# Designed miniproteins, single chains, continued (5): the designs that were tried, part 55

Each design is a single chain, and the fold is of that chain. pLDDT is the mean over its residues in the fold that is shown.

## One batch from the design tools (miniprotein)

Design m17890
Fold by ESMFold2-Fast:
Structure m17890 (fold): chain A 78 residues (1-78)
Amino acid sequence: MTTIEYDVDADGKVTINVEGDKEFQEMAKRLSTLPPGAARTALTLYLEGVMTPEQAVEFAERTRSPAEMVRLTTRLLK
């Protein structure tokens, strides 16, 4: 099984540690280039099983505001 661990600093910086397949490693690298809030939101959506890795990254890339991402994530996870 693949394990993904992430941490978000007080400054909003995301640190992602990925174990397992190359697919998850590539996702982590891609998320690390995004705004911290967007990266965290995308990873959360993937871990909760709401979205595929590709959908989560695309969602994060389209964010205009970290606050908006949080609101949308809350709605999707309910």
Scores: mean pLDDT 60

Design m17891
Fold by ESMFold2-Fast:
Structure m17891 (fold): chain A 91 residues (1-91)
Amino acid sequence: DELLKEIEEAARKAEEALAAGDLEAAREAGERLLEAIARYYGVSEEELERARREAQAFVERHRAELSEEEALGLEIAGEATLLARIGEARR
């Protein structure tokens, strides 16, 4: 599945950018990853936006304890996890 390969490639690029401290590259790769996951699970733009807000709320709760790289990484991972759960709930 080309979409699964796109998810794997975008995830790898996001992880590499975060490890390098390249927040712009990490954000770009993270956006591609989240869009690919949303397409894979067939979630709507409204569900994608909801997952983003929930991930942001979680990170904001812990902002004082996180670096910028850690905060961005947690937002991306949180959104990805929520999108996967939304997709699985439809099965």
Scores: mean pLDDT 81

Design m17892
Fold by ESMFold2-Fast:
Structure m17892 (fold): chain A 101 residues (1-101)
Amino acid sequence: MLTIEEFMERAENLVFARKDPELDAIDGKDAPTTTFTVSEALVRAYLERERARLLAEGPMTVEKEAALALRAIPLEQLIGRKLPLDEEHHEAVLELEREAA
């Protein structure tokens, strides 16, 4: 299953016209058949998971809080954008959206 972290990294690469080697490895001869709109709930779930990961590594420091806040800015810009996905990734993203809701 695609993780929220993996999805958000790929979403950033698509939105900012960056190449993702893992996404590029998907058969690029066939155009993506589906699109997904990045929801506020999905972005919120990702940030909550990142915060939980940082807490699991040790106590929250000012530096960790600042890093999380800086990460939130570009992710907020993804809200409402449509991303082209293949059928496999579309199903995985729908599962992530259900988890986020």
Scores: mean pLDDT 60

Design m17893
Fold by ESMFold2-Fast:
Structure m17893 (fold): chain A 62 residues (1-62)
Amino acid sequence: TPEEIAALRARYEANKARLDAHYQDEVAKTTDPEKQKTIRDSYEQQKAALDRLYAERIAALE
């Protein structure tokens, strides 16, 4: 239903915003290029997982 889709999107956006804020905070605290790469790689993996979960939940509602 539209309400269920809206609720899932709101949850996805909230989770994405928290992930983005955490990433920005971690990168800002680090000047080591190797550690910055590790932080970015982790962020990209977590974002991809969040995107996949959201897509699966939307698909389940059909």
Scores: mean pLDDT 84

Design m17894
Fold by ESMFold2-Fast:
Structure m17894 (fold): chain A 91 residues (1-91)
Amino acid sequence: VEDLIAEAERAVAEYRAKPTPSLEDLKRVVELAQKASDAGPLPTEVLIEAGRAAVEAGVDPEKFTPQLKAAYLIAKDILEKERARQAAMAA
């Protein structure tokens, strides 16, 4: 149980350290967070990064645990608002 959470935290740290994370890196973070969330509550930092990774990877949130689905919906709303703001500033 603790091992799954530790693996999810490691995947998030590796993802954050990469200047250009791949789609595979995003999917790995989501997969490990989903497995760890089935075992228990995740640290807030893991939930935030997994939610953002899930939005960027375009995965189906209906398959998520309640905690990961909530993080996904929050991240999606924030990212959509950030993208709209960036588009307005770039124009």
Scores: mean pLDDT 74

Design m17895
Fold by ESMFold2-Fast:
Formats: sequence, C-alpha cells, structure tokens
Structure m17895 (fold): chain A 92 residues (1-92)
Amino acid sequence: MEEELLEKVREYERRARELLAKAAEAEAAGDELEALRYRLKALEAALEGLEAALRLLEAVGAPEEELEAVRARIEEVRKEIEEVRREIEELE
C-alpha cells in the first residue's frame, strides 16, 4: 500500500540522517575509516529509501519526468557507494 511505502521512505531517511551524524562524529574524532563506514551505511539507507520512493511514485502514477529524476538520483547514489567502498578497501 502507498502508506506502507511512505513509512519506508521516512524510516530510511531517518536512518540515513542518524548514520551521517555518526560519520561526522567519527571524522571529528580523526577516525577516517570509521567515518567512511558510516557514510557507506548512510548511502545504502538512502538507496533503500529512493527505491521505495520510486515504487510509491509508480503506484500513484507520477509523471515520467518525476520517475526519471528519482532513477537518476538512484544511479548517482550507486556510484557514490562504489567510490566509498573503494576508499574503505584502500584504507584497510
């Protein structure tokens, strides 16, 4: 149902914000690897939220332009995830 998808979007958005706050704390503490790990988790949560948002927009018959915008953002987040994963591997 659309209500369940909307709750999923809100939950993943909340999780992403919490994880970004933890990343900022780790960065301030000088723990670069830990900061990157929290950033990765935040990006993965954001991706889950965008996937749920895309399903919600499809369910309500949103315009193709709006669907294209969300798909483009999903692609951007996937690229960011791969970049952060490479940085983590280089520091380990």
Scores: mean pLDDT 84

Design m17896
Fold by ESMFold2-Fast:
Structure m17896 (fold): chain A 57 residues (1-57)
Amino acid sequence: MRLDKEAVELLLAADPRGVAAELLAAAEGISLQTARDRVAADPEASLARVRAIVEAA
């Protein structure tokens, strides 16, 4: 999957936690609820994880 980094940055700026949770759920095959719990527990690590996934794509 090819993700435009600029588009991802804009989406993360608009709704950082919501977008991060959706991207984690899609990338790791987990439920959206589980992804939201992870983002709530550690927002910085979750955002770093999402950025790493985007960089790898």
Scores: mean pLDDT 74

Design m17897
Fold by ESMFold2-Fast:
Structure m17897 (fold): chain A 87 residues (1-87)
Amino acid sequence: KPVEIERLRLEMRLDRLTPELLARMGAYADQFRKAYENGDVEGILESARKMVQAAAEAGVDAELDLEIYDKDKNEVIRERFRAKAAP
């Protein structure tokens, strides 16, 4: 594969998960998987950001820590996405 996921850590409050949030998270997780299979680094980053944002919009604090190795560029991409539920 042209990219490897070296680190993926998602933290959020499971006690506040709703069926609607789980469906949104599932859709973005599917987008993440497709981007990963295609070596689409930007798609991986966008889907990760959307997962964190969906959680925050549903009133759940979320943090996603991601490390991607892009073999074609010989580059390690490190991103941390955070979103806070509105008070």
Scores: mean pLDDT 79

Design m17898
Fold by ESMFold2-Fast:
Structure m17898 (fold): chain A 86 residues (1-86)
Amino acid sequence: SEIEERLIQTSIEYLETLVTELREEIPTASPAVKEEVEKFVAKLEEMIAEWKKEKKIDIDEFKALLESLPEATKAFLAAMNERRVS
């Protein structure tokens, strides 16, 4: 449906914005966290490209990616998000 396609497109645009914001924050991270965030961003960009091609978002795949991140990387992402919504 058109509504479903629009929701997918909006979600992808949100994730592309998140990728841009993550790239801007990477220089503030410790070297170890920086490497993990760069890997996360690269994998997320790969997944976004596939979802655009398929016109479908795999929420379970995205959740698995987030759950696979090291604790220090998760803490960095959480702190970044808190700063932006404060």
Scores: mean pLDDT 78

Design m17899
Fold by ESMFold2-Fast:
Structure m17899 (fold): chain A 84 residues (1-84)
Amino acid sequence: SLSEEEKKKLKEEMLKELPKMLEEVRNATDGDGEYARWLLEAIETEDLEGFRERLLEVVEEEEAELGVRTAEGVIELVKEIKEK
């Protein structure tokens, strides 16, 4: 699992850059609805590898990494909100 310091850094990075990362991935996929469905599925299932594989079918590796990092950041934020 992530250390407390790593969690803090990830949370701060995600909150800071999440809107930009979402915009970049959405633009790269050129399919807002499809991207939104994939992202929601990844968050619900925590299947980041499946999400990465889907993104790699339509975008370059760097854009896929942005999408995966976005989903991972959201998953971690949700976990932090639910846990005390």
Scores: mean pLDDT 68

Design m17900
Fold by ESMFold2-Fast:
Order: structure tokens, then sequence, then C-alpha cells
Structure m17900 (fold): chain A 84 residues (1-84)
């Protein structure tokens, strides 16, 4: 249901916000990746009327593309895509 997808999305946002509150535990690449992921998750709040798997595929592609663009790091992009 859209409510279940919305709940999963908000939980992911809360976890990333908590991780970003302690940035000293993250590498510079992990910090940048987490910031991009958080931004894309927040934008996706209006997109909860799709199955969770479909939303995750869309989010994975958006985060990977943005990370690749900002870092010029095709290897990091490929690793993120493989995990999404």
Amino acid sequence: SSAEVARALEEAIELLEEALANPEELSPRELLWAEIALEELRRARGETDVPLEELLERLGARVAAEAARRLGDEELAAQIEALA
C-alpha cells in the first residue's frame, strides 16, 4: 500500500539523517553519497503510489546518476547500481 511505502521511505530518511548527524564516522565519498540519497528520498515523498520495488529502482538510478556526475567516478556509480 502507499502507506507502507511512505513508512519505509520515512524510516530510510530518518536513518540517513541520523548517519549524517555523525559525519565523522563516514568517508568523504560515503558522506557525499548519503547526502545525495537523503535529497532524492525527500523528493520521493510524493511518489508513494507505486510498489516499493519500483520506487527503489527509480531512487537507485537517480542517486547513482547524481553521484557519478558529482564525483566523475564511474566505479562508484557501478557499485551503487549493483547494490540497488
Scores: mean pLDDT 77

Design m17901
Fold by ESMFold2-Fast:
Structure m17901 (fold): chain A 111 residues (1-111)
Amino acid sequence: MSKELEELREALIKKLEEKGHLELAELLKSMNVEEFGEYFGEVIATKELVEYEEKNPEKGTVSEEQKELAKDAEILLEALKELAKEGNPLARKLLEELEKNRKDTKEVREK
């Protein structure tokens, strides 16, 4: 829901400011709820892409923009973890979804 995304955005902005990530906090403040949701999805996807490229770089193929977005994603994920510890239900749910995508596979290793 858009209201839930707005609450999450505001909570993340506060946490980023507390941690001294003022540039990223200002970026999130400049966004509306729709832009925030799209940006959050994009930075998480880019972090996964950068991690994949880093594992398989026969040549340096990761752009500087992608590396910056991956850094932003790491900062956002750490802030999200702190919010989840503080009892934010949206932060917990989002972290759980991200953990499922990273840890769990429908087929566990055979050996």
Scores: mean pLDDT 72

Design m17902
Fold by ESMFold2-Fast:
Structure m17902 (fold): chain A 88 residues (1-88)
Amino acid sequence: AAAEQAELAARYQAFAQKVARQASRGIESAARRAGDLERGKEAIEKINELMRRTEEDKENVQKLANELIDTASRLGLELFRRARAVEA
């Protein structure tokens, strides 16, 4: 039913938003350790823009939630690797 799909989409959106917020906190910490605050800021800004689009685009919630999770994970891993390389 349409109501069931809307509920599932809303729950997935909420999950993606939670992942994005956790990734943003990790990115900020990793960027500070890596000494690359500008890269961390750019990554967080990209994540925030995708979070905003996920909330505003009611027709593409699942697709945007997927993009948000993928982008947050990719940017988080990149900055975690950079922090590790500097600390090695």
Scores: mean pLDDT 81

Design m17903
Fold by ESMFold2-Fast:
Structure m17903 (fold): chain A 55 residues (1-55)
Amino acid sequence: SPLLERVRADLEEAAATMSREDLEAYAAQLLADFERHHPELVEEVKALVDEVLAR
């Protein structure tokens, strides 16, 4: 999905530039946005978040 590719790129950029605390806050906001607008993608976005936050 082009949307999921963009999410991965944005998470990778955030991981490279943000502190861990800011990255966790960013990831939480991202998941909340997807729950609201794209609930069908939440599990896939959560998997991407978990992958990036695992370092």
Scores: mean pLDDT 83

Design m17904
Fold by ESMFold2-Fast:
Structure m17904 (fold): chain A 83 residues (1-83)
Amino acid sequence: YSDEEIEEILELGKRRAEEIAKKLRELGASEEQVEEVLEAAYRALELAAESLRDPSLRPKAEEADREAVELERRAREEALAAK
């Protein structure tokens, strides 16, 4: 992967994270929950980008992605339970 390709992947990932944030706000999630989910998503994206240059970082990137997905799931469940 080139730096250009990695930047493109990061840009796509950021767009997805923004769409998730919008959906969570629509469901009634607090700004604190949305911020936590976005922070985790951005950390996972950064590690994923690094793993494209260094495959030895892939397990670490996968762990960060799992944590980001879990935080999103919890925020979604909590917002739905509150309604």
Scores: mean pLDDT 80

Design m17905
Fold by ESMFold2-Fast:
Structure m17905 (fold): chain A 62 residues (1-62)
Amino acid sequence: GNAARAGAGAVAMTRAGMPAEAAGQLASKHGGVDREAAVEAARLAAEGRATPEEAGQIMAKG
């Protein structure tokens, strides 16, 4: 999957007010990335602790 697009999508969804858990799960399903990594990246982004690029890197590592 494209982890960078999944990371950017998860961050955009959390910024739009989607819960981090839901944003991470959707990014995992559509991006083909690990679900746990996607949810963790979305949580960090929601807390202001990850940029879209960093979220993509977390998803890429699994």
Scores: mean pLDDT 79

Design m17906
Fold by ESMFold2-Fast:
Structure m17906 (fold): chain A 93 residues (1-93)
Amino acid sequence: SLAEEAARRVLEAGEEAARKLRELGDEESAEAVLELARELAEAILNRDFQKATSLITALGILAAALSVEGKEEGSEAVKELYRISAEALEEVE
């Protein structure tokens, strides 16, 4: 289904963002994006679009926080997860 494909894309993007954050030495942010991606995939599968939107907002907040800390590469990794997640959610509607 479209929801299963969207959830899979979010989980794969979350794993890639976490991998990049770990390579940068940011284990805390890596764990945070994995948890957010897992919850977002679950929300998409359950058609809980309000929760999905809130979780995407949380990714945006994390990206902004990393940018403020001068962690620009980590911020870009989270922004890519945000972009993929927003596109996936729009496809499921």
Scores: mean pLDDT 90

Design m17907
Fold by ESMFold2-Fast:
Parts: sequence; C-alpha cells; structure tokens
Structure m17907 (fold): chain A 118 residues (1-118)
Amino acid sequence: SMKEEIEKELDRLVEELKSPDPERQVAAANRIADMAEKASEEDARKILEKVGPELLKLLTSPDPRVQAAALRALRAIMEKLSPEERDLVIEQVKEVNPEAAELLETGDDARIDALAAA
C-alpha cells in the first residue's frame, strides 16, 4: 500500500499538473511516470485514480512537450495494469486525443519521446 508520504507527494503533483507553467506540468508528469515504474499493480491503480483526470487534460495542451510527458506517465501507469484496465484508459484518452490513444495502443514509446523533441 502507499505510505502517507507518497500520498502527499501525489496531491502536490496533482497541483503541479494544474499549473499554468508547462515546465512544472512536464516535471510533475515525469515524476508520476517514475513513481508508476516503481509501483505495484495496486499502487499504480491508486496513482491513476488520483492523477488520471489531470493527465487526460494535459493531452489537450497546445504544448507538445506537455502532451508527451502526460503520455509517458499514462504509459508507465498502464504497464502495471490488467489488459482490461489498459483498454479503459485508452478509451478515455481517445475521447480527448485520438492520436495519443493510437500511440498508447501501439506501445511505441520512441514516438512519444519524439513528440517531446519536436
């Protein structure tokens, strides 16, 4: 289970994702990705529950670096989830950004990284 310290960090990261500063949004999304990569399946579900809505909003950002960071974070979370849970995330992404959903469906992390470099 998540420790209280991790829950406090997630709450702080949610506020950073809501920042009007794209550098802060990118840093927060990258930190979420790092946390998800180290998380258990159960803790990854808790991360998704807390940060998912704001990561989805970042996929509508005009800044491609912000979109790429949000995709990386969602990808890292999805790797810990069941196939059925991954499909539900992809459906939610498709509603806001169909091209981003295609990148998650193909699992092409290199194409997501290329978006940040554009």
Scores: mean pLDDT 84

Design m17908
Fold by ESMFold2-Fast:
Structure m17908 (fold): chain A 82 residues (1-82)
Amino acid sequence: SEKHKQELLKKIEEARKEYLKSDEAAKLAVFGGASYGLGLMSESIAKLDPAGRDSMLANAAANRAEGAALDAQAAALRAQAA
């Protein structure tokens, strides 16, 4: 029946929306991890090169903060999908 067809279409649309939110969360988590890793590398370089240390440490702090913010956004999207 047409009613059964409409119910199936609604379920498909709901599943699609959940999938899109999960995909966005996964992308944000990857970007967050990359930013955090870049921050750790900058910190390690700062320890080996006193010239430019302050700049490298500032970059490390900024990248870690960005990583944390992206992870929080990913968690929020996952909570909305759940």
Scores: mean pLDDT 68

Design m17909
Fold by ESMFold2-Fast:
Structure m17909 (fold): chain A 84 residues (1-84)
Amino acid sequence: SRLEEQQKYQAAADGYGEVLAYAMQAVKDGKLSREEAEQVVEETLKRLDEALKKAKSPEEAKKLSKEIVDEAKRKIDELIAARE
């Protein structure tokens, strides 16, 4: 239904916003370059779009979005650690 499609989209949009905020905070704190942040955010958008297209339910979309967000945050943390 249209409502279910909207809920799936919202899950992906929420996930994108969370990763964007996390990456931009790392840039603001001087821990990550803008270029590194942009690469992670771009890859996250691509993965969220793919998950949105494949998700069979809003619940699955939320689960997949959370997994993608957690992985993106881990990648950001690894990039920060590599600079230490």
Scores: mean pLDDT 86

Design m17910
Fold by ESMFold2-Fast:
Structure m17910 (fold): chain A 70 residues (1-70)
Amino acid sequence: SSEIKKLEEEKKKLLEKNREQIEELLEKARELEERGDLKGARRARVFAEASEGLSTMLEYVTKKAIEKLK
């Protein structure tokens, strides 16, 4: 259905945005680590981990929504 397609498209856009954010945070963590800022690197990695959790939640809620539309 068109509703399922719209949910999949919205999920794809949000996952792409989260992936970009995770990549930026991991690169920032690497740069901070290279400068000896271990605390800053740790914070960036924690935020990357949180963004990974959001991606997992988005997959789950989208799957449940699609199941209700079937």
Scores: mean pLDDT 86

Design m17911
Fold by ESMFold2-Fast:
Structure m17911 (fold): chain A 79 residues (1-79)
Amino acid sequence: GFEEVIEKLEEYYKKLKEEAEKAEDEELKKKYKEAAERVEKLLEEALTTPGSEVYFKALKEAEELYKELEKEKEEAEKA
């Protein structure tokens, strides 16, 4: 339900912040920081906007941001 979605959004926010701290590549670090800020905004929207579709879309966006940056991290580590 709603509580579980909020919990998952908070988890993605934490993971993105941790990756931003650990990143050695400046561009990748910036992208993780920006993604964490975006997920924070999605959390705010989920908490303030009524409707189950809104918070499920927020969760999907957070998941896609995290997955995209995980791939970029692998490429940056190879470069």
Scores: mean pLDDT 78

Design m17912
Fold by ESMFold2-Fast:
Structure m17912 (fold): chain A 78 residues (1-78)
Amino acid sequence: MSEEEIEQLAEEAYRRLQEEDPELAKKLKKEHILGILRIVGAERLARVDDAVIASLARLLQLPKEHVRKILEILLKLL
């Protein structure tokens, strides 16, 4: 994916997060979603295991449950 496609996917995911879980969306920034996409890559999102989720949570300083919710939304958009 191009950088522009990654940014567009992050914006769409953040919009979906605001619709599905507005309280969680208030605790996150679009940059957190963008960070996950840049680190993992869209093509590898379906192959993310618990160890990768734990690493992303530490790097982004988010709870693992928040990272899982972001990944769930991103996978629905692909």
Scores: mean pLDDT 81

Design m17913
Fold by ESMFold2-Fast:
Structure m17913 (fold): chain A 69 residues (1-69)
Amino acid sequence: MLSYEEKQEILRRLAAYFETNPLALEHFLSTVPEEERERVRALLEKVRAGERLSKEEAEWLYNLFFNPE
């Protein structure tokens, strides 16, 4: 299983990808429940700004992208 640091780095690269590919982010968000979309944007903004996510935030966001329910 990936460590917290590995998940944080993956999410940082993913945030950078979405900055250059905004349509890919909008497509992903269309698969996310409306009430969660703002949280996804906020967490990606934190990662893009160089802020560390909590372990819970990083696991939640990582699972949303790579282990969707």
Scores: mean pLDDT 81

Design m17914
Fold by ESMFold2-Fast:
Structure m17914 (fold): chain A 90 residues (1-90)
Amino acid sequence: SLVDEIKAKIDELAAMLLNGAPLEEILAKVDEILALLSKITDPAEFQEVIEYAAARFGAVLAQATPEQRPVVLAVIGHFVAGADELARAQ
């Protein structure tokens, strides 16, 4: 399903953040996730993805080193801003 595809990409993003992937690749993955999220028309499915992302990003922050934390927070902020814009467009 589209929800399962987005969840898998959120898991990939979480791994990229913890493994110190290049910022350009991380931002490209966020944009890919947001593009798929924009195709969700069911509010319940949209909310399920947001709750899944929140849980995964919380786990990343708990595992992040002090040096990784600013980048992780900035990337989460970029995702949240994009998701909020999509929610307001509905």
Scores: mean pLDDT 86

Design m17915
Fold by ESMFold2-Fast:
Structure m17915 (fold): chain A 60 residues (1-60)
Amino acid sequence: SEIDVLKKSIENSKEAYEFYKSIGDDESAQTYEKNIKFLNELRKKLEAGKEIPDENPLTV
């Protein structure tokens, strides 16, 4: 599912963020932090949209 792909991308970006933070590359770390926030917001929107159609047509 698209949500599973997003979760994988978030985990990969999180690992990159941790790596660059540990090496002192704050500029690269900030880039990955922004990407993680963007992907998390996108995932929340997809989950919210799916939650509404999944619950509204309960018997349809």
Scores: mean pLDDT 73

Design m17916
Fold by ESMFold2-Fast:
Structure m17916 (fold): chain A 80 residues (1-80)
Amino acid sequence: MEFTEEQKKKILEELEKMEEAVKNKDFESAKEHLEELKKILEESGAEGIAEHIKEVLTELLEKKDYEKALTAIDNLKESI
C-alpha cells in the first residue's frame, strides 16, 4: 500500500515515539502512540492493516514483552 509523504512522516513519528516509550519501559505511553498510529493508518484507507498492527502490538505491550515489541516496531518502520 502506498502512503503519501505526509502520512509516512506521521506514521514514522508515531513509531519512533512508541519505540522510545518501550525502551523507557513506559508501556502506557507506547499504547497511546499505538492508538494514534491506528488513526493515521485508518485515515489513509489501511483499516485492515491498522487492526492487525493494533492487535499484535497491543498484546505485546500488555505482556510487556520488551524485546518482541521493539522487533515488531522496527519491522513496521522498515515496511514504510
Scores: mean pLDDT 77

Design m17917
Fold by ESMFold2-Fast:
Structure m17917 (fold): chain A 89 residues (1-89)
Amino acid sequence: DAAADAARARAAIETARRTGQEGLRELLGVAGRLGEKNPAAAAIMNQATVEYSVHYGGARGLAEWMRSAGDEETAALAREQARELLAQQ
């Protein structure tokens, strides 16, 4: 169920924002499971991972994760979004 998967993704994002670096690891696990069932939910989780990594792990941490996942396009988008977020701080 796409709606249920999206709700689960949002809950994981909120938890990650409270927990910091440890929450990122858990968020990656949720993204992996959702990606198998729902590409749209996976996109939401990827977006959340970008936002979370910039605030807690930094853009470098996210870039490394995306590189290991073999997702170069998402890594490029993540770098651009991180640049935008960092410009606001």
Scores: mean pLDDT 56

Design m17918
Fold by ESMFold2-Fast:
Structure m17918 (fold): chain A 73 residues (1-73)
Amino acid sequence: MTLTFTSPLTGEELTAETEEELLLKLHAELYRYYKEKVEELKDEPDSPEYKLYKGAAESNLGIMLTLDPEFTL
């Protein structure tokens, strides 16, 4: 059975055959989104947005590595 989830940040529709695969894809998408935002704000490291996105990126990366330690971004 195919599982579908729409990313709340990117609006991208994610599909997978298992909950574990869907969860990995979701956190990978969130990590990439937040990492991109951190890179965009790298010259403003004291901004609340930078600090928020950096923390969110690190959190999602940790979840991804817990689900698949061999995962490469």
Scores: mean pLDDT 75

Design m17919
Fold by ESMFold2-Fast:
Structure m17919 (fold): chain A 68 residues (1-68)
Amino acid sequence: MAAEEEKIKKVKEKLDKLIEELKKKGASVDDIIRAAAREATREAPNLSPQGQIEVNNYLIEQIKKLKA
């Protein structure tokens, strides 16, 4: 469990850094969403099914914040 929590944390940190970097570059909300979704997809094979669900839920929350 602890090792999986650490993997999930690192994926969330990668998503946060990617979103921040793209915002600084003036990327559109749509471009940020596509890039973040691509990154989550790349990380999915390294996560358990529960980890994939948690990362996807986190991504959905980040997308809601970008659209607000």
Scores: mean pLDDT 80

Design m17920
Fold by ESMFold2-Fast:
Structure m17920 (fold): chain A 80 residues (1-80)
Amino acid sequence: SEVDEIKEGIEEFKEKVLKDKSVSPEMKKLIEEVAEKVKEIKDVEKLREAMIQLKEAYDLYLEGKEEEAKKILEEIIKKL
């Protein structure tokens, strides 16, 4: 199902980030919290939104905008 595919995509993304030694412990913690919360979500549109915002936050982090990335991750966590 699309729900399971998105959840698996988020889990794979989390595992990649957790293995990356260059990523801060704070970013890893927030991404792990997003991945944990999405496990209980059944709404496809919420899952798509979370995946899009998770990718956006990570791209911002790679651009050196860690505080902006953290704010997006915190908003995902609040909405889930």
Scores: mean pLDDT 84

Design m17921
Fold by ESMFold2-Fast:
Structure m17921 (fold): chain A 80 residues (1-80)
Amino acid sequence: SLEDVEKFEEEVIKIIKELDHPNRDRLISIVRNLAEAVKAGKITFEEALKGLRIALVEYLSPEEAQKAIDKIEELYKKYK
């Protein structure tokens, strides 16, 4: 639902904001853009998650990317 997308977006942004990383603001922008695309019906929630995973791997170290991905996947279990 739209409400679930908005709640998930807010929680993912909280995870990204905890990163002390030069690409933090870029990743926040990517999260917001992906959420807007889902809300606009341009992509599915699953496509947005795939895009986010690709961005995390591209812009973070492997260790930090995996930590962020693990937190986001655990969060996603609460939203179906």
Scores: mean pLDDT 83

Design m17922
Fold by ESMFold2-Fast:
Structure m17922 (fold): chain A 81 residues (1-81)
Amino acid sequence: MEAAEEAVRRLEELAREAEELGRPDVAKTSRRLAESIRELAEILEKDPSTSPAAKETFVRAMGEEAVEYAEELLREAREEQ
């Protein structure tokens, strides 16, 4: 599922940026969000009752929310310099 791959990639990038800032807590949270998005995509792929388009839309929305949350945590970490 492309939406999941895009969200996971961005969350992994945010985790690396957090580690570079010396914030392993933020990095760990971002990686856990990436794992949650992967698990969500796998669960939805097994659901025969939801259309492929609806699965993509839902995963995209959840991925965007997860990325926004991780970006906010990283922004706060940068402000604590």
Scores: mean pLDDT 85

Design m17923
Fold by ESMFold2-Fast:
Structure m17923 (fold): chain A 90 residues (1-90)
Amino acid sequence: MLELMQTLLRPNPLLQELLQEVGITEEELTLSQILSGIVEYATSKNLFDKENPTIIDVSGTRLGELFGVDKIDWNDREKVVNLILSNSTV
């Protein structure tokens, strides 16, 4: 897990466009940078559930389109990491 946080990943075009909306423009990013960008995106769009702030409602957003899901449980770190890796190359 920790070693993956420092691995350089190349986001796919849709993930790259999402990250550019929050000011991240690099072609190669660490997993930690991608995770931070996703959190910043969710925060900027007020996507965190007020009753359970670990749940992100991504229905109708670029993030939801990217991951093919309506909701993300941010506490399910393994699932979140796998979604990022499925949308990136090493």
Scores: mean pLDDT 78

Design m17924
Fold by ESMFold2-Fast:
Structure m17924 (fold): chain A 79 residues (1-79)
Amino acid sequence: GAKKEVEELKKEVETETDDKKLLELSRRAVDIAEQTDDPEVLELALEVVMLALEKVTDPRIAAELIGLGLRVIGLLLDL
């Protein structure tokens, strides 16, 4: 299910060090969460994005991750 897929993406982000892969994993988590409109999956996708932000070093990738986080926050506010 969607929640399990996003939980696995979170585990992948915990071990990932490449900025572009951190962004790709975060995008997949957000895309899954958006399709489900499940607040638990959306909150988990936000955790994935926030964890990636703590690890990223490229400010351009950080800006993309901030955009993803704001998108998830917007969806949570509409629930």
Scores: mean pLDDT 87

